# Ledger of designs, part 79: designed miniproteins, single chains, continued (2)

Each design is a single chain, and the fold is of that chain. pLDDT is the mean over its residues in the fold that is shown.

## One batch from the design tools (miniprotein)

Design m6749
Fold by ESMFold2-Fast:
Structure m6749 (fold): chain A 59 residues (1-59)
Amino acid sequence: MVEELIKEAERFILESPDVELAMTIVEDAVKEISKKDKKAAEELMEAAKRAVEEKKKKE
C-alpha cells in the first residue's frame, strides 16, 4: 500500500544515521514504483524529500 510505503520511507530517512544512504534506497524504490504507478512514486519521493530536508536542517 502506498500510504504504508510513504510512512516507512519517512521513518527510515528520519531515523537513519546516514541520510544519503537512506535517500538512495528510497530513490531506488521510487524508480521501481514509477514503472507501475507514477502517482505512488511521486508521493513517495515527496515524502522522502520532506524527511531529508527536515533532518538536514537539524544538522
Scores: mean pLDDT 77

Design m6750
Fold by ESMFold2-Fast:
Structure m6750 (fold): chain A 65 residues (1-65)
Amino acid sequence: GLEEARRIGVLFAEAIRLGERHKRPLTDEEVEEVKKRLEEQYGIKLTDDEIAQIRALAEAVASLL
């Protein structure tokens, strides 16, 4: 539904931003910082699957640039 679309949109936008900024795979420390920031700003508590999606999308974006 709309909640899933909102979560996916936020995760996708964040992954693109991180991929463009770093142009490399994210470190564990960077992933923990993103997790904390998204929870504080959007109230989104990330699942292990969503963390994996952010990592994969950021790496894919970095590989395209």
Scores: mean pLDDT 74

Design m6751
Fold by ESMFold2-Fast:
Structure m6751 (fold): chain A 65 residues (1-65)
Amino acid sequence: MSDEEKQVLQKVANWVIENIDRYSPQELLDLAVKQYKEQVPDATDEQVERFRAAITRLVDDLRAR
């Protein structure tokens, strides 16, 4: 992942943590991906999938607690 991707991931990850109890896991993932695409409009499908996988892992980890 590029440093720019890492910064966007960290920013959206913090938003997911703050909103974990407000949305379903699927809604969190969809809103996180939407935010990523808005911040990185030229993102490749590979970049979007890496981001989606990272957020999915974060949501799963938070829900397992």
Scores: mean pLDDT 79

Design m6752
Fold by ESMFold2-Fast:
Order: sequence, then C-alpha cells, then structure tokens
Structure m6752 (fold): chain A 100 residues (1-100)
Amino acid sequence: MPSEVEQIEAELAALDAMLAAARAETDPARQGALISLLGHMIGIFAHEIKAPSEERRELMNLLQQAHRAVAAGDLATALALTERALERAKELARQKMEEI
C-alpha cells in the first residue's frame, strides 16, 4: 500500500484536478455541482489528515461561504472561496507531512 505521505500527495493531486475541471466547466449548473463536490472533498480531506479543530473551523467557514455563493448563483465567488479553502488545506497537509 502507498505510504501516508504518498496517500496525502495523491489526494491533493485529485483535489487540484477537480479544481481545474470546475474552472474549465462552461455550464453554470455543472460548474456549481463541481464546486460543491470539491468543497465536500476538501472538508473530508481536512478531517482525514486530522487538521487542528481551529484550522478546520476556518476552512469550514470558507466552504460554507462558498456553498452559499453557489446557492446564490455567484459561481465566481464560490470558485474563489473554494480555491482559498484548497490552498489552506494544502498548507495543513504540508504541516502534517512534516510530522510523519
């Protein structure tokens, strides 16, 4: 089986691929669905790497704002907030990998 570091790197690569797909999507309904799925997966990832509760709350607040933006039809804001959440998750993942 892959190491914990290799698993984290693979999951981050998958999240980056999902973000690229969301950015490239031209249909608003499909783009909103991709942004929502990406946000959900970022949340799961932060939980799996056992990110500290305070950092996880900050990340969840970004994802909650992104979810509300999708519901409002503001896909540009939703995408920007989800990208910020992913960048934060990457920082937490780097810290986690340094502890392994």
Scores: mean pLDDT 85

Design m6753
Fold by ESMFold2-Fast:
Structure m6753 (fold): chain A 97 residues (1-97)
Amino acid sequence: SMIETVEKIEEYIKEGKAAEGAQLFIEAVEASFEETLEALNEVGLKKIKEQNPEISEEEIEKLRKEIEERNRELLASYSPEEVAAWLARLREQLAAA
């Protein structure tokens, strides 16, 4: 579900629909900051593998573990209130653009 949402965001951005992509991103983060980060990283790892067919599954799993560790630190650094305030500011910027 969240993977498909991230792929849809990338599709909108690629099509020049930056406002629609940004709005969908805001909605995804509001629904779950953690799941959105996990989905972004899974999509990123998939692209790394597609661009580097020689990369081993062991190397991909090592990268996944490092990303998961960094995500845990990032999630611990921001409260739900801080994320909500940040998203509110992004919505105001989109409405002004």
Scores: mean pLDDT 77

Design m6754
Fold by ESMFold2-Fast:
Structure m6754 (fold): chain A 75 residues (1-75)
Amino acid sequence: AELEALRAALEAEVTRIAAFILGKWIHDNPEAFGAMSAEEQAALVAEARAQGEKLLTSRIDELKNLIEEVKKLLE
């Protein structure tokens, strides 16, 4: 239950961050986006997801360090 809930929350965060990154790029480049092929649009979505995953991984590393510190306090 906890692992499934965490996975769902992490996937939702990646999707949210990716949508924000993609939306900003489209807002800044509306004509370019409209002229892109389906393959180019798919690549842009993949790049936005990769950036979202990088940002989330940084936060996971911070949480991992906090968990290790808490474990030391419980001994």
Scores: mean pLDDT 78

Design m6755
Fold by ESMFold2-Fast:
Order: structure tokens, then sequence, then C-alpha cells
Structure m6755 (fold): chain A 70 residues (1-70)
């Protein structure tokens, strides 16, 4: 795999870890649905080798998790 493909895959793995943490912590169905959408978008971007888009989507996941924690 290219360096870009590897980086995208690592970022996608982090997105999946965040989704797993949210699910384990009993996040709302709305938050879980939005996190799943963001992870699905990350998977598409990762397949395209679009590292900047994967990074942006991961930041959106982090922001959403922070908002749900309030």
Amino acid sequence: PSEEEFEADVLLALGLIYLGIAKANGASPETLARLQELVDEMEKAAKAGNVPEVQKLLEEIRQLMREDAA
C-alpha cells in the first residue's frame, strides 16, 4: 500500500475506535447514527486515498463526541 493509503487506513481505524467507545458508553441513538455516517464517509475517502478528507471527518467525529459528552 502507498503511504497515503496507510495513513488513511490508520485514521479510519481511529474513527472506528471512537464509534466503538461511543457505543460502549451508551451514546444516544442520534449520536451513534451520525458517528456511523461519518465513519462511512471516512471509509469512502480512505478508499480514494483522500487523506485530507479523512482527517476532516475524524475531527468532526471528535467534535461530535465532545458535544455529546456535555
Scores: mean pLDDT 81

Design m6756
Fold by ESMFold2-Fast:
Structure m6756 (fold): chain A 91 residues (1-91)
Amino acid sequence: MKVVLTFEDLSEEQRKKLVEFLESLPNATVSVSPTGTITALLELSEEQAEKLKEFLKSLPNASVVETEKVLSALIKNLSEEELEKLLEILE
């Protein structure tokens, strides 16, 4: 499944950790804006996409849009614990 994730309001440490992790993934495209917004385009397995959807629905400041072919999410103010959980899902 194609997935587009946009991250806003991350700490400098969270941003570095997330970018380094995403760049290590096969078939991931990562862009970082001058303001520190991170956008990732991913191709995930069906199982990973289901786990990710469940996780995103648990987040207080996430906006999720799902179509038949693409999962898109805007995520704001991700905590350190939430970041670690996200990395576990995407590995």
Scores: mean pLDDT 82

Design m6757
Fold by ESMFold2-Fast:
Structure m6757 (fold): chain A 83 residues (1-83)
Amino acid sequence: MTVKIDESKEKTEEVAEQIIAEVKENGRAEFTLETPSKDLAEEAARLIKAKARQAGFDVSVELEGTTAKITAVLGDIAKKALA
C-alpha cells in the first residue's frame, strides 16, 4: 500500500498503527511512503520501524530518495531456530 506523508507527525503515527494492525491480521504488511524530502522519508521510516519493533515484529526498510519502502512481518523466530 502506498501512503503520502507530509511534515505531519500525526500521519506518520497513523501509518505505524496501520502497519501493526495489518501484521496482526495478515502476518505481514508492506507499505511504501512517499514524502516531499529525503530527511522526512528517513525520519518517518525510523519512527515506524521503532514502533513496529516494540510490537515484536521484524522490520525491513528500503530508502530510495524521497520514498521509503517498509516491510513488517510477524516473527517466525521458532521456524528459524529449527533451521
Scores: mean pLDDT 73

Design m6758
Fold by ESMFold2-Fast:
Structure m6758 (fold): chain A 61 residues (1-61)
Amino acid sequence: LDDLVRRARQGDRVSLNNLGLKAVELARQGRLDLSDQLVGVVDEVDPVLAQIIRRSIDRVL
């Protein structure tokens, strides 16, 4: 996970998408704090993608 976060912070699109998928998965598992932290990382790099991820999380809750 730490490697994925580091790569995403460097603007790697594949890593950003993988963090988004992981955040949705964690939200589905009820791990909302961890999900929110991953969305926060995405938001630092790509706020538009972070909003899309948050909407996806809202749909699965």
Scores: mean pLDDT 80

Design m6759
Fold by ESMFold2-Fast:
Structure m6759 (fold): chain A 93 residues (1-93)
Amino acid sequence: NLESEILSCLQHHLPNNPNLEEISSQLSQYLEHELPFYDSNGNELPNSSLNELENLKIFVKSLVLNSLNVTLSNEKLEGLTLCLYNVLQKHNL
């Protein structure tokens, strides 16, 4: 159900844009590959989370620009990125 939760984040922050299902699929693939590493107790390893969040933000900005020709404000980009990052943590990937 990762893609459906990603789609919900996209619909909340980009409500009137087409092709959000395709963007959700691309983000799902990125998130599954670029996830921060967690220990066996579910604790995030030190020095990874900030770098992973910044990488996710850069990727999201590029994907939205390339797919929708939309430049997000810093506030919307951070909100969308945090929404997506919380989805990752919830799914214990």
Scores: mean pLDDT 67

Design m6760
Fold by ESMFold2-Fast:
Structure m6760 (fold): chain A 97 residues (1-97)
Amino acid sequence: SSEEKRRELILEKRRELLEEALEIFAEELLKRGVPEETVEKIREILERGFAGTATDAEEAEMEEILEKYREEIEEAAKEAVAKMEPKAEKAREEIEK
């Protein structure tokens, strides 16, 4: 049905936007001096979190990372959101047509 096709399109666009947002977020973290190994760990934990598969141990590790790099993470997240706004707008236009 048209409803099922629309639902599938929404899920696909959401996945694409999430992948792009994580890439931008990683780049912004690296620019702020967060070590590459830490950025890769953040990305892995966030990907598992969004998939609903994150463990308590990974959540605890993320809390330690947040304590050490709180300001860098907050600034990187804000920048990633700002850069994603025009892309999210375009995706909405594609879903509506």
Scores: mean pLDDT 79

Design m6761
Fold by ESMFold2-Fast:
Structure m6761 (fold): chain A 117 residues (1-117)
Amino acid sequence: VAEDIRKAIERAATEGERRFVLRTEAGVTIEAEFPESTSVESILAALEAVLAAVEGRPLEEVERLLARADLEARLLAYTVLASIEITRAGGAVTPRAALFGERAARAIAELERRAAA
């Protein structure tokens, strides 16, 4: 999965690629696509945060990287992180997966508030 994220970072930086595919150690495939409204800078920040989390970096470092991304990119990153955690736990929702899911839900609520304004 870490190598797939590194390839996604390279493709985003060189080609502006918004779609990526990750294969977990359990053989599960995760597919994701950043919205067209998302900047390449936000895509890179989000992917770097996902890579940091997968490599076991502290949550504070992951959150610092995500703070550089726009709200849509943060939503996608939290969703991908929750999916990776659940997959690595054999389908169980761990406290860490639940935390990422909660952060994704908060991002959705904020996007809905902005759309309603």
Scores: mean pLDDT 78

Design m6762
Fold by ESMFold2-Fast:
Structure m6762 (fold): chain A 60 residues (1-60)
Amino acid sequence: SRLEQATAALRQHGVAAAGGLEELSKEEALYILRTLSPEDRARLLGMLSPEKAAYVRAHL
């Protein structure tokens, strides 16, 4: 699935794969960010759209 591929890419390539994260729904982005380290999560949150970032921050 797209979610599975995006999760694998983020784990292997980190912030370089952030573009793939923007293609996901806010719920899918939340799921992926929950699997990351606090450092990687904070970095990627800064690269998300304001709507997705707000949703993720509220539901972590």
Scores: mean pLDDT 70

Design m6763
Fold by ESMFold2-Fast:
Structure m6763 (fold): chain A 64 residues (1-64)
Amino acid sequence: DVLLQAGQLAFERTRLGDAATAAYEAVKLVLSGEMSKEEAVEKAGSRFGQTGKDAAEAALEEFV
């Protein structure tokens, strides 16, 4: 069970870094006019999976 807890902690730390990158890139692409909000969210999902998609959607709702 200690191994499961260690794995979860490592996963959460990696996930947070990916989420931050996905959020930043999505906002930048939409504000620069390179992509629509929908396109930026799908691109984040293709790179970082559901974590990236969720982070991109949240950032675009807050900052755009």
Scores: mean pLDDT 74

Design m6764
Fold by ESMFold2-Fast:
Structure m6764 (fold): chain A 94 residues (1-94)
Amino acid sequence: SVEEQIEKIEEVVERTLRYAYENNILDVSELNELVEREMKEAGIEDPTLIRIAQLAVLVGLEKIINENASLEEAIEVAKEKARELVQKIQEKQQ
């Protein structure tokens, strides 16, 4: 279901941001590779959904770096962005 896909994407986004924060990973290519791996391990191989998760992680990271947001605030913003983008893609496919 769409909701199950959104929940899996939100879990990947949260895990990636926590890992990046703990390991001081700021390189976009490394983050994108990590997200792609985690998405595929979660059973999501759709390149559009993988790209959405990658963009959501970058939005969260930007909040931490540019706005001095907490990790928890960045995770919430990133999850909301992922949900928004998945819903927009689903509307276009209907």
Scores: mean pLDDT 86

Design m6765
Fold by ESMFold2-Fast:
Structure m6765 (fold): chain A 69 residues (1-69)
Amino acid sequence: HIPSMEEIEEHSLEATVRAVERFRERHPDAAVTVSVNPETGETLFTLDLTDEQLNELSELELEELQRLV
């Protein structure tokens, strides 16, 4: 069965937070900036990553991070 839109949104946020935390554990020297979108109130993440670091992320993690950046 197809999950509700609210369930998808909640799971996406949790997955994104976990992906950022896992990335920080592997690359503690990587620059990560957190800001809040004034119109939506949502937290935005900006990552300064090299091509090699991007290749280490899974496709799902990369898609979630790119949607926030």
Scores: mean pLDDT 58

Design m6766
Fold by ESMFold2-Fast:
Structure m6766 (fold): chain A 62 residues (1-62)
Amino acid sequence: SAMDQQKALEVAELLGRKLAEELGATGYSVEQVDETTFRITIYTPEGKIEYDYTLQELLDMG
């Protein structure tokens, strides 16, 4: 549902920020790859790290 999509995005944004802080990153981004998949990209001085999460995984974390 649209409400689940919105909640998953909010969880992904929080997770991306936390991961960026823990890894000493220069930044992060969150993108929806498809209806059920979200990608968190962490930008570090050494390069980018990508984490793919399902809608359900993000909802279970929130």
Scores: mean pLDDT 85

Design m6767
Fold by ESMFold2-Fast:
Structure m6767 (fold): chain A 71 residues (1-71)
Amino acid sequence: SLNLLSLYIESGLYDEALKTLDRIQASETLSALETTLLEALRTALQAQDDLEAQVQLGLLDIVRGIRKVTP
């Protein structure tokens, strides 16, 4: 879940965060925008850019929230 992903990012557990992203991709159908945001988040995690990772995570959560309300 995005909550668990956020916790791993806050804790600096980037490998666990990346595994959580893979699980999200496996369990969800992603839009082109969601895929773009997830790749940006993956890049930030690999670069250890915590601020950018938090920004991309927040955007992904907003997009997924809107998708659930307006299918």
Scores: mean pLDDT 74

Design m6768
Fold by ESMFold2-Fast:
Structure m6768 (fold): chain A 66 residues (1-66)
Amino acid sequence: SIETKINANNLLLQSQYALQNNDEKEIKKLIDDLKKQLDILKSMGDDYTVSLIQSTLKQMQQKLES
């Protein structure tokens, strides 16, 4: 649905800001939210957005491990 894609794009934008600001609390929340959206987008066949979320999750996990 268009709503799911809007929500995913908003979470991706928030993730970019959280990464830039080193906001570990926000990063942890966004990881959980992105994982939920990932499952929905996979069921929709939105491979492009799935790829973006997976890339973002890797960056966020790396940030928390640093």
Scores: mean pLDDT 83

Design m6769
Fold by ESMFold2-Fast:
Structure m6769 (fold): chain A 60 residues (1-60)
Amino acid sequence: SMMDEAEAMALAEEGARLALEGRGEEGQKTGVKASAMASTSELSKKAGEIAGRGLREGGL
């Protein structure tokens, strides 16, 4: 769970990065995976916000 939380946050940042690079579809898929891995609703929301910010800035 502790490692899964760190991994979820890392995936959320990866999703945001992919979206900002113009790879929005891959960014969305990675962001969804990050949220699914989060052990709490708070972490899931945070992961979604991180990925969503990248998607919005990437034009989604």
Scores: mean pLDDT 70

Design m6770
Fold by ESMFold2-Fast:
Structure m6770 (fold): chain A 81 residues (1-81)
Amino acid sequence: ERVERAYRRGLEIGTAAANRAFTEHPDASYEELRARALELADKEVDRWAKENGLTPEEKQALRRGAREGVDAALDRYLAHR
């Protein structure tokens, strides 16, 4: 299903954004990492949605997945600090 695929793609975007934030600023606070990761994820969500002609419903699923991907990746990172 297209909405479910958009959500899963969002999770990938969020995870990648969080990993990039960790790589750039490994000793940053949770709030700083989250703010940077969400900035990167939002930019990628908007770009990918436009390039792939997503519907509003699909774009909402993509954005929801991206936010969840960021939060899940950050939670895993903090567990290993």
Scores: mean pLDDT 84

Design m6771
Fold by ESMFold2-Fast:
Structure m6771 (fold): chain A 85 residues (1-85)
Amino acid sequence: SMEELIRKIKEALEKYLELNRKVLEKAKESDTVEEIKELFEEVKKEMGLTDEDIEEMKELFLTYRDLVDEVGVPLEEELLEEAAK
């Protein structure tokens, strides 16, 4: 159902935001791409997320983006472009 889809998208976005927040909290400005990748693996394990969970989250995020685009809700970049006019 649409209600279940929206719930899954909401939960996925919240978890993805938490994952990125935790990685950035641990990251140093001097870190390499490889070191950042290791931090993602560490935080995934701490959060109990599998690689399959991450892929599902990405797909749900893309689905939500496409839905927002179809509805015509302005994205942040579109709002900034309008404000510049």
Scores: mean pLDDT 74

Design m6772
Fold by ESMFold2-Fast:
Structure m6772 (fold): chain A 94 residues (1-94)
Amino acid sequence: MLSPSWAEEDVRSFRQSAEISKLPIEEHIKRVEERAKELGIPVKNALISSAVGQEILAMSAEWFGEQHPEYREVAEETRREHLRLAEELRRAYE
């Protein structure tokens, strides 16, 4: 089921995702607030949802690193960045 060409596509996506996660927390909060306003939902609910989404991405990166040890370093960096962002988003509504 897993193939090298498919794994290379995922590595590219993980690298891009990690770079986006490195943006300042204020930029992420602004995007969440704008989306919450467009959808008419409370910002706190949108922040919680976004934090959960980051945690899911971190789990996906960890699983990928276990399946493809050759990409473990990229997977671990991606996991770390998503978990960091998830924690910062959770703190933003406290």
Scores: mean pLDDT 78

Design m6773
Fold by ESMFold2-Fast:
Order: C-alpha cells, then sequence, then structure tokens
Structure m6773 (fold): chain A 57 residues (1-57)
C-alpha cells in the first residue's frame, strides 16, 4: 500500500501506525521495500526491524 510505504519512509515516529505498516510489509513479502529500509532508513528502529524481517527470508 502506498500509505504504508509513506508511513515507513517518514522520519517522524507514528507509533501504532508504524507497527501496522511493518506487519503489512512482512505479510506481503515486500523484499524490495525491506531491503531499502534496512539500508537507507534514517530511523534506526525501522532499519533494525527491516533487517529482522529480511532474516526470515
Amino acid sequence: SDFYDSVLKSEVPIGGRLLEALNYVENNKRYDLLKDLAENSTNPFIRKKAKELLEKM
């Protein structure tokens, strides 16, 4: 979803919406987005979670 992509690329913490967006990415196996977030996200929490999700691949 474009909405969840925008939430995950935001540098501002969005709390529960952030966790919902990460769950959506995992469930839809968005490897492209996970790789981008793990390497390029400015939010260290998002980078950590994206890396953890990629390790399940």
Scores: mean pLDDT 66

Design m6774
Fold by ESMFold2-Fast:
Structure m6774 (fold): chain A 75 residues (1-75)
Amino acid sequence: SDQQLGQAIQQAVQDLKDKVIDQLNQGKSATLTKTVTAAGRTATVTVEGSIIDGVPMIKTTITEDGETFESISKA
């Protein structure tokens, strides 16, 4: 179901953000990608951590069925 895929995506986002934040806290940029599958559907989650104008920033990209959603936030 869409709910099961959504839950799997949220878990992947949390796991990747935690790892990327750990790298940013060490002064390192990181890009991590994970593919999740639930209810016969597949999504790709990419979390990118970088320092932009001295500010640690996180970009989250979710791609499902050829459509892409992006979100940017402070780390």
Scores: mean pLDDT 84

Design m6775
Fold by ESMFold2-Fast:
Structure m6775 (fold): chain A 64 residues (1-64)
Amino acid sequence: MKEEIDAEVEVALLMIKGAVAYNAGDYETAAKYFREAAEVARQHGLTDSAREAEEGAKIAEKKL
């Protein structure tokens, strides 16, 4: 239960890192952070967060 809350915070931090990289034009780094966020979210059953992170990764990859 605490593990799920900690995972949600970790996913949020990874998504913030991805967004910061994306805004800086570092689309490769942005895609990596969004993919990592999606993986952590999937491992902890955070389905909605995983979907959002996967979309972020796809958007960043589209810019490559």
Scores: mean pLDDT 81

Design m6776
Fold by ESMFold2-Fast:
Structure m6776 (fold): chain A 114 residues (1-114)
Amino acid sequence: RLEESLRRLRELVEEAQAAERAAIDAQIEAMAAEYGLSPEVVALARQLVDAWQQGVSLAQIDALEDRLVAAMLAEITDPAKRARLLRKIEVARRLGMPLVTLTDELVELELAAK
């Protein structure tokens, strides 16, 4: 029955969402270590992920991402790290993905695409 299939799909989605959240949290911690981000910026990144998972409007997600980007760029003084972050932001915008969900491997693949 269709309703039984939808119930099973919900269970798979919930498990996938839990695994995705763990991967995103690990990515935020890796990014904080690489760029030397403050706990305040890390909190903004987690707030963005929470809003995304709660189904907040795209306009609100964009506003939170703009705040996160501005905060990160204010703290990152190394020109090479700033350039790397700006490339990651460009790829995130092209893919329509939140910055905090992008892996470096995915960024490299998209930058290599013609």
Scores: mean pLDDT 72

Design m6777
Fold by ESMFold2-Fast:
Structure m6777 (fold): chain A 68 residues (1-68)
Amino acid sequence: MLEEAEKRLQELIEKYKDNPEVVKLAEGTLEQLREELKRFPSEEAARRYIDSVIGALELYAEKIEKEK
């Protein structure tokens, strides 16, 4: 679960390594997920949250790259 999230965020960081804004957001998201996952009542709820947060960040990164 967290390992999959870390992999997706690392792939995003590597893909957009020339964009410090995206890298900073991805690193911040990873820290936020580590903290928030401690508070989730179930693994399923945590997975849905991870997918939502990372999915939104991936879309945002694509928009920033296109605007560059």
Scores: mean pLDDT 76

Design m6778
Fold by ESMFold2-Fast:
Structure m6778 (fold): chain A 83 residues (1-83)
Amino acid sequence: EELRKKLKEAIEKANKYYSEAGKHHRQAVEYEELAKQSTPEEAEKLRKLADEHRKKSNDYTEKYKKFIDEVKELARKLAEEAA
């Protein structure tokens, strides 16, 4: 019962972090593309924004990986208790 609830919560958190990582990755790419078409001063600001979004994407990807590992452990433990 408790393990099944924890598994569902871990899956939901993994999905949320995966979505956030993808969103920030896309924003980083868009800012880098805009920087190539901008003045040097604007390009510097846009590249800093791209770097911030890239860092956030990486941070969310690491959180996603941790929750996926938790999902795997909880799923294995639940299967062992059902056997």
Scores: mean pLDDT 85

Design m6779
Fold by ESMFold2-Fast:
Structure m6779 (fold): chain A 99 residues (1-99)
Amino acid sequence: HMSEELKKSYEILKEMADRYRAAQTEEERRQILKDAVEKYADKSPLLKAAIDEARQRAKERGLTEEEMDELIYKAVEDTLDFVYREEQARERVAARKAA
C-alpha cells in the first residue's frame, strides 16, 4: 500500500496531467509547468526528483539560467505525460473488464 502522502502526491500529478492535456494554448501549458515547479514540487517526490535531475544536468553542462528553466519545464512536461499515459492505460483496462 502507498502511504497517504504518496497517494496525495499522485493525485496532484494526475490532476496536473489532465490540465496539461486539456490546455488549448502554449500560455496555459507554460503556466501549468510553472505551477508544478513553484507550487507542487514540495508536494510530489516524483516532480521534485525530475526537477532536481534537470538542474543537475544543466549545471554539469554549464547552461544559462534560461536554458536551465527550459530543461526543468521539459522534465516536468515529460513527468506529466508519463502520468497521463499511465492513467489512460488504467482506464483502458477498467473498460475492458467492464465490457
Scores: mean pLDDT 78

Design m6780
Fold by ESMFold2-Fast:
Structure m6780 (fold): chain A 113 residues (1-113)
Amino acid sequence: SEIEKLEAEIERIGKEITEPLEKFAKEKPELMEEFFKRVKELVREKLKEKGLTVEELSLEEKEEMILEATKEALEELLKEGKLTEEEKETLLEIVEKSLEAHRLLHELIELQK
């Protein structure tokens, strides 16, 4: 079943991101706060430059904008010495997998209509 395969894949991704995310939140809460703050500000700047609201973006455009802002935020934190290469890799993987799970969830909802 396509539905069962999508559900299993979403569950697998959820498990893969939970442990590294919880570890970061416990060990480096200030880094996590700074990272998400920078991503949010970069997304706001991109929306303002385009004269758009988040509601005017397609799912694909929203995901692409979040991923671009994530990469920019990680690069800035790395250059400032606030982030290691390993931490950059882990946070990028968490965001990429979170976006993948969100996309699969939308596919699952469409199949159930």
Scores: mean pLDDT 83

Design m6781
Fold by ESMFold2-Fast:
Structure m6781 (fold): chain A 95 residues (1-95)
Amino acid sequence: TEPPRVTISPKSASAKVGETVTFTATVSGPGVYSVHWTVSDEDGNVVDEATVPVVDGKATYSFTPTTAGTYYVSATALSPGGQGSSQASTLTVTE
């Protein structure tokens, strides 16, 4: 009936270069089987991506930044019907 929904936690985070940050997508809706994670830098360049299976309504993704700056972490819920939703979180990285 409604498209799948996704919520990322944390919605914002800070880290140092070389520090691993873990994001969790909480997914609801019928038929969601995976979450596609995308990390982009402040210039819009994709620096990492992964597709993670949904387990118990959640999909986790870990990212270790190699350069300081602002990153945008997005999660898109995927279903067999092609209906998805996405949310983005902001990661601020310092040296």
Scores: mean pLDDT 79

Design m6782
Fold by ESMFold2-Fast:
Structure m6782 (fold): chain A 83 residues (1-83)
Amino acid sequence: SLLDFYQEVLRTVRRLAEEGVSEDERQKWLEEIRKKAKELGFSDEQIEKLVEGVETALDLYRQGKVAEAQRKLREAFEEAVKL
C-alpha cells in the first residue's frame, strides 16, 4: 500500500542517515524507490518529485534535523500523490 511504502521509506531514510551511505548505495536505494513507486502507479513526474523530497529528507536527517526531515518526507509523499 501507499502507507506501507511511506513507512518503509521513512525507516530507511533514518537508518541510512544514522549508519552512513556511499553515493553508489544511495543511488541504488533511490532506484528501488523509483521501481516501487512505478509499481504503485506513480507517473514519472510524481516519482521525480518524491525522489527529490527523499534526498532532501536524508540530508536533513544527516544534519540532525529529525523533525524537519520527517515533515519534508511527509510533504513530498503528499505532494507527489496530488500530481
Scores: mean pLDDT 83

Design m6783
Fold by ESMFold2-Fast:
Structure m6783 (fold): chain A 78 residues (1-78)
Amino acid sequence: MAGAEHAKRETTDFLVNRLGVPEEKARELAEEAVESLADRPRLTAEDVVEAVKIALRLAAERGLISEEEAERAIQRAE
Protein backbone atom coordinates (compact mmCIF):
# COMPACT_ATOMS: atom_id res chain seq x y z
CA MET A 1 0.00 0.00 0.00
CA ALA A 2 2.68 2.56 1.01
CA GLY A 3 4.69 1.66 -2.12
CA ALA A 4 1.66 2.23 -4.36
CA GLU A 5 1.10 5.77 -3.01
CA HIS A 6 4.80 6.57 -3.48
CA ALA A 7 4.70 5.24 -7.07
CA LYS A 8 1.59 7.33 -7.87
CA ARG A 9 3.22 10.49 -6.47
CA GLU A 10 6.52 9.94 -8.29
CA THR A 11 4.74 9.20 -11.59
CA THR A 12 2.44 12.23 -11.24
CA ASP A 13 5.37 14.56 -10.43
CA PHE A 14 7.38 13.24 -13.40
CA LEU A 15 4.54 13.83 -15.88
CA VAL A 16 3.77 17.32 -14.52
CA ASN A 17 7.31 18.64 -13.99
CA ARG A 18 9.15 17.00 -16.91
CA LEU A 19 6.47 16.75 -19.63
CA GLY A 20 3.97 19.50 -18.72
CA VAL A 21 1.00 17.14 -18.41
CA PRO A 22 -1.89 18.79 -16.48
CA GLU A 23 -1.84 17.69 -12.83
CA GLU A 24 -5.35 16.19 -12.88
CA LYS A 25 -4.58 14.12 -16.02
CA ALA A 26 -1.16 13.11 -14.63
CA ARG A 27 -2.87 11.78 -11.48
CA GLU A 28 -5.33 9.73 -13.57
CA LEU A 29 -2.47 8.25 -15.62
CA ALA A 30 -0.41 7.49 -12.50
CA GLU A 31 -3.37 5.70 -10.89
CA GLU A 32 -3.97 3.57 -14.01
CA ALA A 33 -0.27 2.70 -14.32
CA VAL A 34 0.09 1.70 -10.65
CA GLU A 35 -3.22 -0.26 -10.71
CA SER A 36 -1.87 -2.25 -13.69
CA LEU A 37 0.89 -3.46 -11.30
CA ALA A 38 -1.48 -4.23 -8.38
CA ASP A 39 -1.07 -8.01 -8.86
CA ARG A 40 2.57 -7.76 -7.70
CA PRO A 41 3.21 -8.73 -4.05
CA ARG A 42 5.14 -5.48 -3.45
CA LEU A 43 6.20 -2.44 -5.47
CA THR A 44 9.99 -2.11 -5.80
CA ALA A 45 12.00 0.78 -7.28
CA GLU A 46 11.93 -1.17 -10.58
CA ASP A 47 8.11 -1.28 -10.40
CA VAL A 48 8.02 2.52 -9.91
CA VAL A 49 10.09 2.90 -13.11
CA GLU A 50 7.67 0.52 -14.91
CA ALA A 51 4.69 2.60 -13.68
CA VAL A 52 6.31 5.74 -15.13
CA LYS A 53 6.81 3.95 -18.48
CA ILE A 54 3.17 2.77 -18.53
CA ALA A 55 1.94 6.29 -17.71
CA LEU A 56 4.12 7.76 -20.50
CA ARG A 57 2.62 5.37 -23.07
CA LEU A 58 -0.92 6.19 -21.87
CA ALA A 59 -0.20 9.95 -22.06
CA ALA A 60 0.96 9.57 -25.69
CA GLU A 61 -2.06 7.39 -26.61
CA ARG A 62 -4.38 10.09 -25.19
CA GLY A 63 -2.61 12.91 -27.04
CA LEU A 64 -1.21 14.62 -23.92
CA ILE A 65 2.38 14.23 -25.19
CA SER A 66 3.85 13.09 -28.50
CA GLU A 67 4.77 9.43 -29.11
CA GLU A 68 8.36 10.61 -29.70
CA GLU A 69 8.47 12.35 -26.28
CA ALA A 70 7.07 9.22 -24.61
CA GLU A 71 9.62 6.87 -26.27
CA ARG A 72 12.49 9.24 -25.43
CA ALA A 73 11.41 9.46 -21.76
CA ILE A 74 10.96 5.66 -21.58
CA GLN A 75 14.51 5.13 -22.90
CA ARG A 76 15.84 7.51 -20.22
CA ALA A 77 13.90 5.65 -17.49
CA GLU A 78 15.48 2.33 -18.52
Scores: mean pLDDT 77

